# Ledger of designs, part 6: designed miniproteins, single chains, continued (2)

Each design is a single chain, and the fold is of that chain. pLDDT is the mean over its residues in the fold that is shown.

## One batch from the design tools (miniprotein)

Design m4176
Fold by ESMFold2-Fast:
Order: sequence, then structure tokens, then C-alpha cells
Structure m4176 (fold): chain A 91 residues (1-91)
Amino acid sequence: DPEAEKAREELERLMEEKKLTPSDKEYILELFEKNAPFGIEITLEVSKDLIERFKENQEKIKELLKQGVKISSKVPSLQESIKEIEKELNK
């Protein structure tokens, strides 16, 4: 489906521009692929909203880590995102 492919490329570009973690990118793309058959336009809008929310969470995590706050999660995807953020801050 050319429309779904175009929407996916737009999401991948936006996630790269926003510097989302690899784990967050994978999560959003999986949700898009699962839901795109039910409506590409609405799924794209929801996915873009989720990208903004994940970016907000990433910035909050960065701020807390810079302040020396220890952060961890029992949710595997979020824990991987936290590790990727820590790795990026230590560059």
C-alpha cells in the first residue's frame, strides 16, 4: 500500500528528527503497522501524538539524569529507552 508506506516514511523521518531512542522508534512503528489497515490517516495522527509524548518523556528523563537522579523502570521497553538516553548523555 503506497499510502501506508508514505506514512511510515514520514513517521521514521519525524522520529529521527526528534532523536527518539531505538526502542521508542520500534514501539511506535509496530503500533502503526498493526493499526494502519484500520485507517492510515487516523493511525498517522495518533502515531505523531505518541512521538511527541515519547519525546517529552525522553527530555524529562534526560533532565533528571543530568541532575543525578537514578531512574529505572520495570517496563522492559522503557528501561531500554532509559539506557539509550544514558549512553547518549555519556558521549
Scores: mean pLDDT 79

Design m4177
Fold by ESMFold2-Fast:
Formats: structure tokens, C-alpha cells, sequence
Structure m4177 (fold): chain A 56 residues (1-56)
């Protein structure tokens, strides 16, 4: 949905800043990274990673 698209853009923006580090992470590790960096809930972080993975 629209929320997933907005989240994918956020993940891509973050990847642009830390692309090398984030690109090397598993989906679970990327979700944890988002939780720690931005205080996202585990569900929101997982949704962001899933949306980003679908776009990539």
C-alpha cells in the first residue's frame, strides 16, 4: 500500500547515506539497524526492509 511505498523511499534514502553498510545486511539485520537508529518498532522496521527489498 501507500505506507509501504513511503517506507521503501525511507529505506532507499538511508541506503543512499550508508549504502555500503546497509547493502551488506540481511533483512533481519537491516530491520534491527532501523530499530536502533530511528527507534522504529520491529514491525515497522520489518515492513520497511520488505518494501525496500521488493523495490531493489
Amino acid sequence: GAAAEGTARLVEGVSGADGSELAGLSPEEAARWLQERFGMSPENARAAVAAGGALA
Scores: mean pLDDT 62

Design m4178
Fold by ESMFold2-Fast:
Structure m4178 (fold): chain A 68 residues (1-68)
Amino acid sequence: MEERQRLREEFLRRLDVLRIAGASEEDIKEAERRAEEIINDPSLTIEQIREELDRIIDELVEAVYKRE
C-alpha cells in the first residue's frame, strides 16, 4: 500500500516538472487520470505500476521535447 502512495507522489512531482517545462494542461490531466487508474488497479504488481507510470512520463517528455 505505501509503495503505491510513494509511486503516486513521485509521479506527481514529475508531472509538476513537466508542467513547468511546457506540457499542456490537458496532457497533464490525462496523464494524471491514467496514473490514478494504474495505481488503483489491485491486480498490478508494484513493478508493473512503475513501468506503466514511467511510460506515461516518457510519452510526456517526448511530446514536450519535440516542441522544443
Scores: mean pLDDT 80

Design m4179
Fold by ESMFold2-Fast:
Structure m4179 (fold): chain A 67 residues (1-67)
Amino acid sequence: SEANEKLLKAMELAKEKYGNKVTIEQFIEAMREAGVDEVLAQAAARDLKEMFGEIIDVDKAIELVKK
C-alpha cells in the first residue's frame, strides 16, 4: 500500500530527526515531509495517540505498519 509506504517513511524520518521517542506533533511533521495526505496523517496520529499516549515508540509503530 502506498499509504503504508509513506507512513513507514514518516516513521523512519521521525526516528532520524527526534530519536525513538517522538511526540504526536513531531510525528505529524514527519508525515508531512514524507508526503502523507492530511486526512491520513490525522487518522494515523489519532490511532498512535490511542495506542502510545503522548509519546510514540517509533520502533513499535514501524512493526505495526509492517503487519
Scores: mean pLDDT 81

Design m4180
Fold by ESMFold2-Fast:
Order: structure tokens, then sequence, then C-alpha cells
Structure m4180 (fold): chain A 74 residues (1-74)
């Protein structure tokens, strides 16, 4: 689905952000904060574009879980 493709694209961007920040010596806490800010920004933009609240919630929950997985590997 379009929502699944959006989630996968967002996860790939989060991977690149985390990888780049680790390479520059960012702490686990700094990386978590950046990923959480990205997710909050995306949530706001999706609502602005008229995405249903249930889809926005699903995207937020899946990306939040993924951010925790990424941070746990650091």
Amino acid sequence: SEVEKLIEGAKKLMDLLAEGMVARGASREQIRAVLEQFIRWLERELRRLGYPEEEVREIREKLTAYAEELVAQI
C-alpha cells in the first residue's frame, strides 16, 4: 500500500540519519532526540495533507518502534 511504502521510505531516511550521526560521534540520546523530532514533523505534515488520523497513528507507532530498535543497536 501507499502507507507501507511511506513507512519504508521513512525508515530508510531514519537509517541514514542514525548512521551519519553515529559516524560523527553523536550520543544515543542525541540520535533518539533527532529521530523523535523527525517523527513529530512527519506526523504534523501528514495531518496537514489530510491523512486519516488512524493512518497517522499507525505510521507514528511503527516509526517510534523502529527508532527504539535503531537506538538499541548503538
Scores: mean pLDDT 90

Design m4181
Fold by ESMFold2-Fast:
Structure m4181 (fold): chain A 57 residues (1-57)
Amino acid sequence: DALAGQLARAREELARTEALLDYAQKHPESFDESAIQALQDRVAELRARIAALEAAL
């Protein structure tokens, strides 16, 4: 259904964003604080969205 599709897409985006955040934190010479903060904010947003979608299923 539509909720299951949204959940699958949100989980995929979370996995990609978490991988990029991990890479950025391990390579601070290539990423400034604002870039890392934006990735942290996006991870938090996606986790909240996934929790809401899981609760709605």
Scores: mean pLDDT 86

Design m4182
Fold by ESMFold2-Fast:
Structure m4182 (fold): chain A 71 residues (1-71)
Amino acid sequence: MAPPRVTFEKTITLYDPREGGKKVTYKLTFTVPAADAAAQLAALDEINNNKSSKPVKATGPPPDILSAEKV
């Protein structure tokens, strides 16, 4: 039995060098272990909202990125 995982869809706005450094909004779909789901979602919210300027070190394995779509 595979460990439980949670799939997220999150919209992130960032500077994309492929678009000449313009702000581009991406819809990311990725999956993480259920135990890490809340922490990963909170980290994405902080990045998207600039809630904290302090760098955050992620601990544990990286999430599996399923897709990244430009919106």
Scores: mean pLDDT 60

Design m4183
Fold by ESMFold2-Fast:
Structure m4183 (fold): chain A 86 residues (1-86)
Amino acid sequence: MRRETVTLPAFVAALFTDADGVRVAVVAVPAAEAAKLPADAVLLDVEVALPANPAVGSAATVTLTLEYTPGAAPATGGAMAAAVPV
């Protein structure tokens, strides 16, 4: 297995305040970008970079730390989403 860090373009899909009064942004990676990830990758860590004033549709970046078998084909289809406190 190899570990690699990859940065993907993302966008803010939703922004809300949860039951505990915490502001939460849901960040999604477009399906075309998510399809670039290795098919058998295990997600170890996620770091999300948001703009200073996030709004629905705002550009964001997601940095993933992945563990995978070298030579695996990229996954096909599907989008990724993550909920992060802001």
Scores: mean pLDDT 69

Design m4184
Fold by ESMFold2-Fast:
Structure m4184 (fold): chain A 92 residues (1-92)
Amino acid sequence: SLEELEKRKERLEELVKELKEMIKNNAPVSELLMKLAELSAHRLGLIVLAKLAQRNGEITPEEYEKVQKLLDEATEVENEAYKIIQEKLKKN
């Protein structure tokens, strides 16, 4: 449903913001790993829902593009977090 898609989109936006702030504040590796895992799970779920909504004609091309942009941003933040985690683990 459109309502479920919107709720999952909002949750992913929150998780992206939280992980960005954790990176900025130099959060511990354990906290970064847990937030990264949560973000990744929600991103994968949103991919499935967005594709289904698009195939069923439930969202416009413009709405689908906005979801794809959010998914791209989430992927970029995941890659940044992963790189930071690897660098921190190499120093210990």
Scores: mean pLDDT 86

Design m4185
Fold by ESMFold2-Fast:
Structure m4185 (fold): chain A 90 residues (1-90)
Amino acid sequence: VEQQVLEKQRQILEESSAEERVEDLTAFLRALAGEFDPAREQQALNGEGIASYLVYEGASEEEIEELLPDAPELRAFLMEQIKKAKEYLK
């Protein structure tokens, strides 16, 4: 699961148009929200993956909250990763 998550994120960043990436990412995040466990998913969501993509697209913390209203743990994790990714993507 973790390896497949990282591979999917990499493909979204490299191959998709901006519109396609937003749709794919939204569907992926909603699927993760149903079964998200921060301890289990931490490795898959670290680094340049989904957090870097969200920074690149200019996603705000409010937009992340709107996409994941029923997953506060996943939201908090992603917002933290976005802050870290902003430093990485300078």
Scores: mean pLDDT 53

Design m4186
Fold by ESMFold2-Fast:
Structure m4186 (fold): chain A 82 residues (1-82)
Amino acid sequence: AAAAELARARALVEEARKNIEETIDQTSFKDLPEEERQRLADDIVLAIAEIYRALGKKYGTPEEVAALDAFVDELRAEVAAR
């Protein structure tokens, strides 16, 4: 269950990232420097991941919550390293 939930969360976050990056390219935000556009995309993706974490805490098992917490923390660390 935890592994399946984590895989679903990863897939949703990756799909959201692609959609957000494509959307930024079609808006006035495309005129921002590449680094600023990446930061904007990362901020939105992190917000989506936090929503998924909150849903996991409300409806998931303790094991699923632990897996989602680890995933979101890793994602935050990756964004901070950029």
Scores: mean pLDDT 75

Design m4187
Fold by ESMFold2-Fast:
Structure m4187 (fold): chain A 89 residues (1-89)
Amino acid sequence: MTPEQRRALELLVEGSVVILDAAVERLFSEDEEQKKRLDEAIERLSEAVDRVAAKLAAGEVPSEAELEELRRLIEEARKLVKEVREKEE
């Protein structure tokens, strides 16, 4: 496995964990706008994870642009999950 493929795999695992965290927050949320934002974040991140996973499964190296997009979506989803968890007022 190349260092680039390992980096892609690490991001794939990280993205998958964040999707699960967002899904858990969605299950406990009673706020319809919050659920919608979580659903949209899960959908966007899942699409990026699927693209990277498909390339790795084909033995290909994802592009830097694809890895940067995945990293960005992971960060956005993590921020949303954190905001949801801290909204206990």
Scores: mean pLDDT 82

Design m4188
Fold by ESMFold2-Fast:
Structure m4188 (fold): chain A 58 residues (1-58)
Amino acid sequence: MKYKVLGAAADALALAMPVKDGDVISEEQLLAALEKISGDGEAGLKALEKAGLVERVS
């Protein structure tokens, strides 16, 4: 699965990996970055999806 990162999510993820608003990254990369930042990558991903700050892409 891949995700497009948007706005504030891109800024937060930039603390753990080189990413910009509108970038498409793998689910594995996104989970790893969120785990590094928050200690719970799966909970972080769910929160970002709920906020509309990441979009699933095919």
Scores: mean pLDDT 81

Design m4189
Fold by ESMFold2-Fast:
Structure m4189 (fold): chain A 91 residues (1-91)
Amino acid sequence: MIRPPTPEEIERARQLGRELVDNPELAEKVIEEFKKKDPVLAESIQRALDRVKQARAAGAPEEELDRLYTNLGLLVESAKRAIELDEKIKK
């Protein structure tokens, strides 16, 4: 990545990651949609989600949970961009 994410993008990613962990129904829908387009990418998102859930259940510090939420959210946002570009631009 040649451009680092902005602080605003990082905050949005953190919120998205937290929402996916707190809302299993939303997470399942997101993963199902990705699985239709790229099953390997969907598996990566599922693994990232599972890691956050396990860390939270194990009582990981909030600082570490924030990093995991952010990483999950950035992964999902990056995946959405990649799929959208593939669908529309084909470059």
Scores: mean pLDDT 78

Design m4190
Fold by ESMFold2-Fast:
Structure m4190 (fold): chain A 106 residues (1-106)
Amino acid sequence: MLKLSPKLQGFLDALRAGFDAALASSPDGRLTHEQMLELMRRFFPGASEEVIEKLEALMRESDTDGDGTLDRAEVDRFLELLAKAALEDEELRKVIEEAYNRLMSL
């Protein structure tokens, strides 16, 4: 397992809490791709369209059943893939760290 910076780990923990709240509010315990994107836009308000497209691709990859919804296990997979992508992509990592700084100011 790769070592995450405190900001990356803190952001992922906060994002997980957001997904947990959304899943708890869902009647069937699942989130649609649209609901995931809305939550992502809320956590990444300054993200470029290219970054949003990368996040959307990770969501589609995490939807292993291809049914257009993510349960808790698929959301956990999304967070793991996001962490790995952030370690490989400097632009994505910067956007996540900026999102963490903004989140901590709220």
Scores: mean pLDDT 78

Design m4191
Fold by ESMFold2-Fast:
Structure m4191 (fold): chain A 104 residues (1-104)
Amino acid sequence: MDDQIQQRVDDIMDSIDRMIRSNRYMQRGIRDMTDRGNIPQSSGDDILRQIDQQINDLRNLGRQARDARRSRDPQQVDQVESQYNQQIQRQSDISQRIVDAMVG
């Protein structure tokens, strides 16, 4: 099972890195939309805080994934995978807040 554990962790780590990059692009988009008046500044500031918090949580999760990779503990890998799936849902919620802020 060691090979499968390594493959799962490597995939999760890559996915975390992509999500962090995606969140950085969203931050730039929110700033641009706020500057253009497409989103109220207060809504933009709130969304940016939510994205910053998710980036911080994803960085913490990335550290947990590296620890799981080193320990080769299937339980730790399962916990990291579960937490990553929660971050996917959170990113969808943030995306919906952006849409709602643009529409009013």
Scores: mean pLDDT 86

Design m4192
Fold by ESMFold2-Fast:
Structure m4192 (fold): chain A 77 residues (1-77)
Amino acid sequence: MAEEEGERVKELIEKGDWVGVTAVAMRILADAFDYPEVADELIELARQFLKNADAGDAEGASEAVKRAVELIEQARA
């Protein structure tokens, strides 16, 4: 669920787990190859996620991930 993934990325950022943060971004980019209809938006959301995480904006990073999960779920329907 998008909300659960959003909370998970907040925890990763708070812990300074940059390997985990990078893995989340890589997963979103991998999903862009599987869902070409939303690929451009997923790539932009991965960029926004990394930018917000680097800035220490855990809430902004969480929102970007939640939007990416929602798009992936919509593309699968």
Scores: mean pLDDT 82

Design m4193
Fold by ESMFold2-Fast:
Structure m4193 (fold): chain A 62 residues (1-62)
Amino acid sequence: MEEVLEKIRELVDEEEAERILDYFMKLSGASSPEELSEEVWKMALDYAERIKRIKEFKKKLE
C-alpha cells in the first residue's frame, strides 16, 4: 500500500496525492489510507496517471 502511495506522489504533487487519497477514502467510506482495498488503491493510481498525462499535455501546449 505505501509503495502505491509513493508512486502516486511521484506522478503528481504531494497536495494532489493527498487530494486523491481523501477523495477515494471518502468514496469508499474509509477513515484512513490503510483501510482502502487493493482495488481502490489501483483506481487511485490510475487516476494519478491520468493527472500526469494531462499535465504533460499542458506542457506541450506551451
Scores: mean pLDDT 77

Design m4194
Fold by ESMFold2-Fast:
Structure m4194 (fold): chain A 105 residues (1-105)
Amino acid sequence: SLEQRRADLRRWVDLFVKNLRSLLNLLGIDKETVDGFAKEVRALLEKVVDEALANGDYDFREIALKILETLLEKWPELAEKYGISERVKRFLEVLLKKGVEDLKA
């Protein structure tokens, strides 16, 4: 069902955001900044999921690809807003680009 698909995608977003939060904390970004950043990323990704499902796109791989592409597009703005260092910004850009490459293969 559409509701089940949305629930599955939201669980994927939850896991993604949880892992991102943990990674940023390990990279030395303070918890308060990470919490604010993760909240905004979650809202962005949930919006992408909702828009994809509204357009009749139920393919998990295509939705995941759209999520990663949207995050890559918004990443420079988010990194600047939250004061994320250039080193951490570049590291995460590489990971996101690899995720896009892996999903396209």
Scores: mean pLDDT 80

Design m4195
Fold by ESMFold2-Fast:
Structure m4195 (fold): chain A 85 residues (1-85)
Amino acid sequence: FDELVDRYIEELREMLARTTDPRLQRIIEEGIEDLEYIRENPTVEVVIGQILRYMGLILDEKDPRAKAVYEKLLEMFMEILRALP
């Protein structure tokens, strides 16, 4: 579990380093914070809460670049849910 979450955090940090758009940087930074929160609170309730939140963000998002980041985060949370201890 920890190795999976750490790998996703590192992947997002690499994405952040390559991102120049300030709004996308904030979205990626918030995603990293959400993954760090899951790492400290590895419960079904926390992970499902993030899945539902990001589904809502995807539905409301009009910028395709931001939508793609949210979709990537949703995929990460879905995989984390399957890997919960």
Scores: mean pLDDT 84

Design m4196
Fold by ESMFold2-Fast:
Formats: structure tokens, C-alpha cells, sequence
Structure m4196 (fold): chain A 100 residues (1-100)
């Protein structure tokens, strides 16, 4: 259902925010943090397009998964906690996609 999709998207967003906070605690460069925040703004636009009926749930989830993969590419391997949170967010989106 749309409600279940939106709840999953909210949970994934919370994990992404937590990941960015962990990166700040670990002294990540501001340039990397700004890029992650920009990717988060792109995710919010996709969620809005989904809510407005401008894109399908499958298309929205595909785009959101791709954006989380872009976030993971910006995070160094040694930032294990931040990577784990982003990987969990991606897993929620992938599991949600299987249900649509």
C-alpha cells in the first residue's frame, strides 16, 4: 500500500540522517557532507513526485536505491557505522520494491 511505502521511505530517511550525523562525528570533510545533503534533497523530490502521482512506486524506489548507492560511493570503507546505516536504508528500499 502507499502507506506502507511511505513508512518504509521515512525509516530509510531516518537511517540516512543518522549516517550523515556519524560522518560529522568522525570529521568527514564539509564537501562530502554537502554532497550527501544534496543527494538527500534529490531523494525528497522523488518522494514528493511519488506522493503527487507523477511517478510509479517502482520508478521511485529504483531512483531512491540508485541515490543511496551514490551516497555509499561518497563514504570511505573505514566509516563502518555510516556505511552500515546506508546499507540498511538500501535494504529497506529493496525489500519495499519487492512488495510493489
Amino acid sequence: SMKDILLALSEAKGLIIDAIDKLKEQGAPQEKLDKLLKLMEEMEKIVQDLVDGKISPQEALDKLIELVEEMLAEVPEEAKEARKLLEEAKKILEETKKAV
Scores: mean pLDDT 90

Design m4197
Fold by ESMFold2-Fast:
Structure m4197 (fold): chain A 65 residues (1-65)
Amino acid sequence: MEKERQYAAAYAAANISKVGVEISRELKERAAKESEEKAKIFEEHERRDREAYEAAREKAEELAA
């Protein structure tokens, strides 16, 4: 059933995006210790990863419902 495949794929994408957010947060904290400029760059990356995770999660929830 295609609906089950779509659900599994959406959940996998959401999980990958969540890991991306965690990594971006760690890199942001690490960069903050090195320089303010680097911290701003990684802060932007964290924001983008969080937006991607929210979008993937919403898609997975729609397929589950």
Scores: mean pLDDT 71

Design m4198
Fold by ESMFold2-Fast:
Structure m4198 (fold): chain A 80 residues (1-80)
Amino acid sequence: SEDDEGFKKFVDYTIKRLKEMALELYEKYGEEGLKQAEKTLEAAEKAMLDNADRLKVSEEVKEYIKEKFEELKKFIEELK
């Protein structure tokens, strides 16, 4: 649906911004920056899933959120 597509675009935008933040924190603070980024990712994922539940988006969109956050977490782990 258009609502699901719009939400997926919002997810993609959020992931891009979180990735940029994680790289900046890593450049400035090294491993401590990555720890802060990891905590921010956990909070952001929870907030996004809660928002998805409130807006009654499809289970497909919820799985998409989880997949995109898992991909970003793996990217951050590979920076170590």
Scores: mean pLDDT 85

Design m4199
Fold by ESMFold2-Fast:
Order: C-alpha cells, then sequence, then structure tokens
Structure m4199 (fold): chain A 80 residues (1-80)
C-alpha cells in the first residue's frame, strides 16, 4: 500500500505540473512551459522505474522532486 500511495501522490503532482505548464503556454511563456513539461516527463520515467523495482525510497524521492518542481512552476506563473 505505501508504494501505491506514493505512486498516486506523485502522479497527482505531475498532473498539476502539466496543468501549470499549459497555463504558461497559454500566457506565451513557451520556453518555461517546455522546461516544466520535460521535467514532468523525466520524473514520470523515474516513477515508472521505481514501480518496476518496487522501490519505496525512489518513489518518495520522485514525490519530493515533483513537489519542488510544482512550487517552481507556480512561482513562474506569478512572474509571467
Amino acid sequence: MELEELLREAREILREILRAADELEALGAHELAREFVLRAVGLELRLIAAEWEKSVEEAREVVELAREALEEARRALEEV
């Protein structure tokens, strides 16, 4: 259950990052939007690897990195 909960949480945060990137794109911040999409894709790949390896520790790290990326994306939206 712990791994499944972390995977669910990470995927929810990744969806929020993609939503923020979509908003940045709509505001004309194309480079920033692209950067956040690429970060979300990279984190999704790490999350897939964590799921295959059944690594709770790696899943936790992905959640932490995803939260950090979301905070940066929200900050970027305030500056556009």
Scores: mean pLDDT 87

Design m4200
Fold by ESMFold2-Fast:
Structure m4200 (fold): chain A 66 residues (1-66)
Amino acid sequence: SREEAIERALEAMLEAARRGESTSGAGAKAVHTLVEEGLSSEEAAQAVEEAYRRHREEIIAAGAKP
């Protein structure tokens, strides 16, 4: 579902943030991860964009470089 994709995108972005990725780098890494897990590029990009919109402060707090 869309909500499951958003949750997975957030998980991937938080993992990338903890490894020191920028916010844009975390997003790009999350898109790549979701596509490898079977989502289309469009679905992955939309899920990542929505995860960042909803959870921006959480992603930054996890270690994402601005």
Scores: mean pLDDT 85

Design m4201
Fold by ESMFold2-Fast:
Structure m4201 (fold): chain A 56 residues (1-56)
Amino acid sequence: GPADAAQAGYEAGKKAAEEGLTLEESGKRGEDVARQLGGDPELGKIAGILGAREAL
């Protein structure tokens, strides 16, 4: 569901930042993951940025 897509985007962005990617790249990873799961890409991008900030 939508919560699962947002959570996956958060985890993807956090992992990307842990791997040394920028906040912009981490947001893009969250967007792409949310889109693949049929969720809202914009929410996935926001979740990815939030996950990346937690990793910093």
Scores: mean pLDDT 84

Design m4202
Fold by ESMFold2-Fast:
Structure m4202 (fold): chain A 100 residues (1-100)
Amino acid sequence: MPSPKEVVLEELRRLRELIRELERRGLISADTAQAFLAEIDRIEAGLRADPDNPALALAAAVLAQEVVRTAEREGAPEEVIKELREIQRRLVAAANELIR
């Protein structure tokens, strides 16, 4: 199975694509998309320096939760919301593995 770091980086990549999809669909502003993407860049940079830091995996899970809530408020399709929730759950699981 992939390491917790590999799971977090892969789920952040998926989250990045869904944020761009939300912007492309006009469901979030360019400024909102840029803010979310900048936070992903910050977390990825932190993970490159400290790959086993559970606080960074938790920050990724919190970011995914904020994206889910934004997508729900803006009326995103249920399929997109389900995929965002799956990303959030996987990030929470990875954070829990790193805390052990």
Scores: mean pLDDT 85

Design m4203
Fold by ESMFold2-Fast:
Structure m4203 (fold): chain A 70 residues (1-70)
Amino acid sequence: MGAEVIAEVLRLAELALENRDDPLKQAVYITNAANLLAQNPDVRDEALEEVAKRDPELAERIERAYQVIE
């Protein structure tokens, strides 16, 4: 039911925030979160809302990465 996916997206978001000083590492976590949302589109809005509560700019970055994945 998506709760595990949302938890994993939040974990990846936290890792991205912890690695603000390493743009490449941060991009890897953002891309992994976006790929997870692409595989689980039914939880996308809820997961992005939870990330936005922590960092709205990070939520926008994950959403943009998700939108370019086919």
Scores: mean pLDDT 82

Design m4204
Fold by ESMFold2-Fast:
Structure m4204 (fold): chain A 120 residues (1-120)
Amino acid sequence: SKEQKLAEVDKILDEAKKRIDEILNDPSLTPEEQLRRIREVVGEALSKIDKIIQELIDNGEYDDAIEIVKHALEKLTSILQDAAEKARAMGHDELAEELQRMIEGLKTLFEDKINKIKEK
């Protein structure tokens, strides 16, 4: 169901947020290593979400697929905005700027995903 897929996306993104917070709070990591690990976490979350989206598309559930895309973008944007604020508070301005660039890239990526689904 749509509710089950939304809950699955929420679990994926809640785990991503937890991992990102742990990365940012790890004093052994440089800002460059924090960025690399955050990119890996986001990439893994996107891969899992893409599988959910593809299952909905394969079932002809296009409106539900678009809703999942929009929900994932809003939640992931919030997670990365919080991460950028934390990075800035730590004096890691370059890391914060890279996290903001990731948000802009995600907005473009998700807009493309929505447009491709609308063509079906």
Scores: mean pLDDT 90

Design m4205
Fold by ESMFold2-Fast:
Structure m4205 (fold): chain A 85 residues (1-85)
Amino acid sequence: KAIEAIKKGDAEAAIKETKALVEEIAELARKLHSPEEAESAEKRLKELYELFAEYAKDKSKWDEAIAIAELLEDAKKKLEAALEK
């Protein structure tokens, strides 16, 4: 979703979709990990989101923005798989 928005040139939609994805990953991390591990994960997610928002606003950095979105989508899949057993 975020990757599709970037490919269409809609940075605002891409940032909104990525914020929703980060919030979902943070919720999964809180359910799966200890409080200390969840706090570490949330800090990393915030850093990735801020970097994504910066890159999404700069057309020359869209490849880097897509790479961050791919990392976040992969992280969500891994956390969901860990919860499903």
Scores: mean pLDDT 78

Design m4206
Fold by ESMFold2-Fast:
Structure m4206 (fold): chain A 78 residues (1-78)
Amino acid sequence: SAAVLAAEDAAVAAVKAILDAKSEEELAAKEAAARAAFDALVAAMRASGEFSDEEIARAKEVFEGELAKAVEEAKKKL
């Protein structure tokens, strides 16, 4: 679970970093980094054996919603 917590912290930090984007190129790079961080979180969740497929799907739904909000908010500042 320590690996899952570290991966979750990294994914949250990556989504927050999207709000710091200064250009459309930087926004695209930060969005890609956030998706990569979430993929690492899913891998850690699967490796732990503590999460069902339904729980992982729910985490993905929450991530996609937060990512979409961060991207739209960043676009308003560009």
Scores: mean pLDDT 88

Design m4207
Fold by ESMFold2-Fast:
Parts: sequence; C-alpha cells; structure tokens
Structure m4207 (fold): chain A 68 residues (1-68)
Amino acid sequence: SKADEIVERGLERARELLDSLPADATTEQIAQALFPVVRELMDDPEVTEEQYHRFLREVARLVAERRA
C-alpha cells in the first residue's frame, strides 16, 4: 500500500540519518536528526496511527541497537 511505502522510505531515511551520526551521539542529537522524518510521517494523511506507532517502535529499536 502507499502507506507501507511511505513507512518503508521513512525507516530507510532514519537508518541513513542514524548512520551519519557519531556512535556517541546524545539522545537530543538523535532526536533532532530524526525529527524531520518523524514529522513527515506524523503529518501524512496516508499513514494510519497504527502504522505511525509501528514506525516509532522500529526507530526506537534502531536507536537502542546503537547503544548496545
């Protein structure tokens, strides 16, 4: 679906942004870098609340993996 494509592109952008940050980036620096992608999905009428929450869970997992 179009919403699935939007979420997949958002996750790809999030991975690219996270990969561009230093390994010791602070929570605030990570949040600032990811904010434009999160905002685009939040404001997109094609993305359901369930899909948005799924996106947020995946982003949180990627961020947690950086700290392990």
Scores: mean pLDDT 81

Design m4208
Fold by ESMFold2-Fast:
Order: sequence, then structure tokens, then C-alpha cells
Structure m4208 (fold): chain A 70 residues (1-70)
Amino acid sequence: SSRREQQLRRSGQAMLTGMRNLGEITGKRLEFQLIRAMTPEQGRRLGQQQLQAEIDKYTQLGQERVKQMY
């Protein structure tokens, strides 16, 4: 039903938002660790790449979860 589809969309949006936020938290932790463990130039560059990779990873996991709801 259309009502069930709207409920699934709302749940999907909440899932996507939560997973993206988890990716940001995890990525920032890894970025901080890399900055502390490496040269300033490499730590900043690799830290930013790792932050984006974690955001992308958790975003993809959220999208796969939403697909499983359909």
C-alpha cells in the first residue's frame, strides 16, 4: 500500500542518516589516528581520504539495508 511505502521511505531515510553519521564518527576517529601516526602532510591527506572512505562505506551499507526492506 502507498502508506506502507511512505513508512518504508521514512525508515530508509532515518537509516541512511544514521549510517552516514556513524561513518563520519568512525572516519574522524581514523583521521585523527593517522594524523598522530604519520608525517603532517601524509597524515592530513590520508586522514581526509579515510574519512571519505568511511562515509562512503557506511552510506553504501545503509543503501543495502534499505534495499532489503523492499
Scores: mean pLDDT 79

Design m4209
Fold by ESMFold2-Fast:
Structure m4209 (fold): chain A 60 residues (1-60)
Amino acid sequence: SPLEKIFSLIEEGKIEEAFNLVKKEKLYQYAPALFYLFATSDNAKDPKKLAGEALDLIVE
């Protein structure tokens, strides 16, 4: 369910909201999914930057 909401936000291009949801709900275990989705998807303006931020969430 939370993962489903995160993917839905990403598909809509609401990438910042997806990151905020991960942080708010402390769903850091889903950061790898965000990393791969941002790195391999063209639905974001800056997928490389967003992938880097998702990776940073894993390190934290």
Scores: mean pLDDT 65

Design m4210
Fold by ESMFold2-Fast:
Structure m4210 (fold): chain A 71 residues (1-71)
Amino acid sequence: SEKEGRELVEEARRYLGEGNFDKAIEAALKASELGEKEKAAEVLYTLSDALRAQGQEKRAKEAEELAKKLE
C-alpha cells in the first residue's frame, strides 16, 4: 500500500541517519517493492555517499548500483 511504502521510506531514512546501513538498505528495498522506487533510490544514493565518505568504496558502489536498478 502507499501508506506502508511511505512508512518504509521514513524507516530507511531513520536507519540511514543512525548509521545502520544494512537495515536502511532492507527498508529501502521493501519500500521499492511497494512502489516507492524513486524515494528508495534517493535513500540508497545518500547511503552510498555516506559509505564513500567513510572509505567503504566497495559497499558504496554496491549501494549505488542498487539505486540505479530501481530507476
Scores: mean pLDDT 86

Design m4211
Fold by ESMFold2-Fast:
Structure m4211 (fold): chain A 59 residues (1-59)
Amino acid sequence: GAAEAIAAAERGRASVIAGGGSEEGAKQMLDAGVAAARATGDPEAAQRAGVRAGILAGG
């Protein structure tokens, strides 16, 4: 459900920070993942949205 998808997005943010990523980039990934999670309730959609936001922030 949406709560599980949001939790997955939050874990993704923590992993980015632990790997030496920026707080701003991690926040953009989390925000995109949470938005997708709330719209779809799908953890995979949340992960894909977060990854896409991270790539766009890095380019």
Scores: mean pLDDT 72

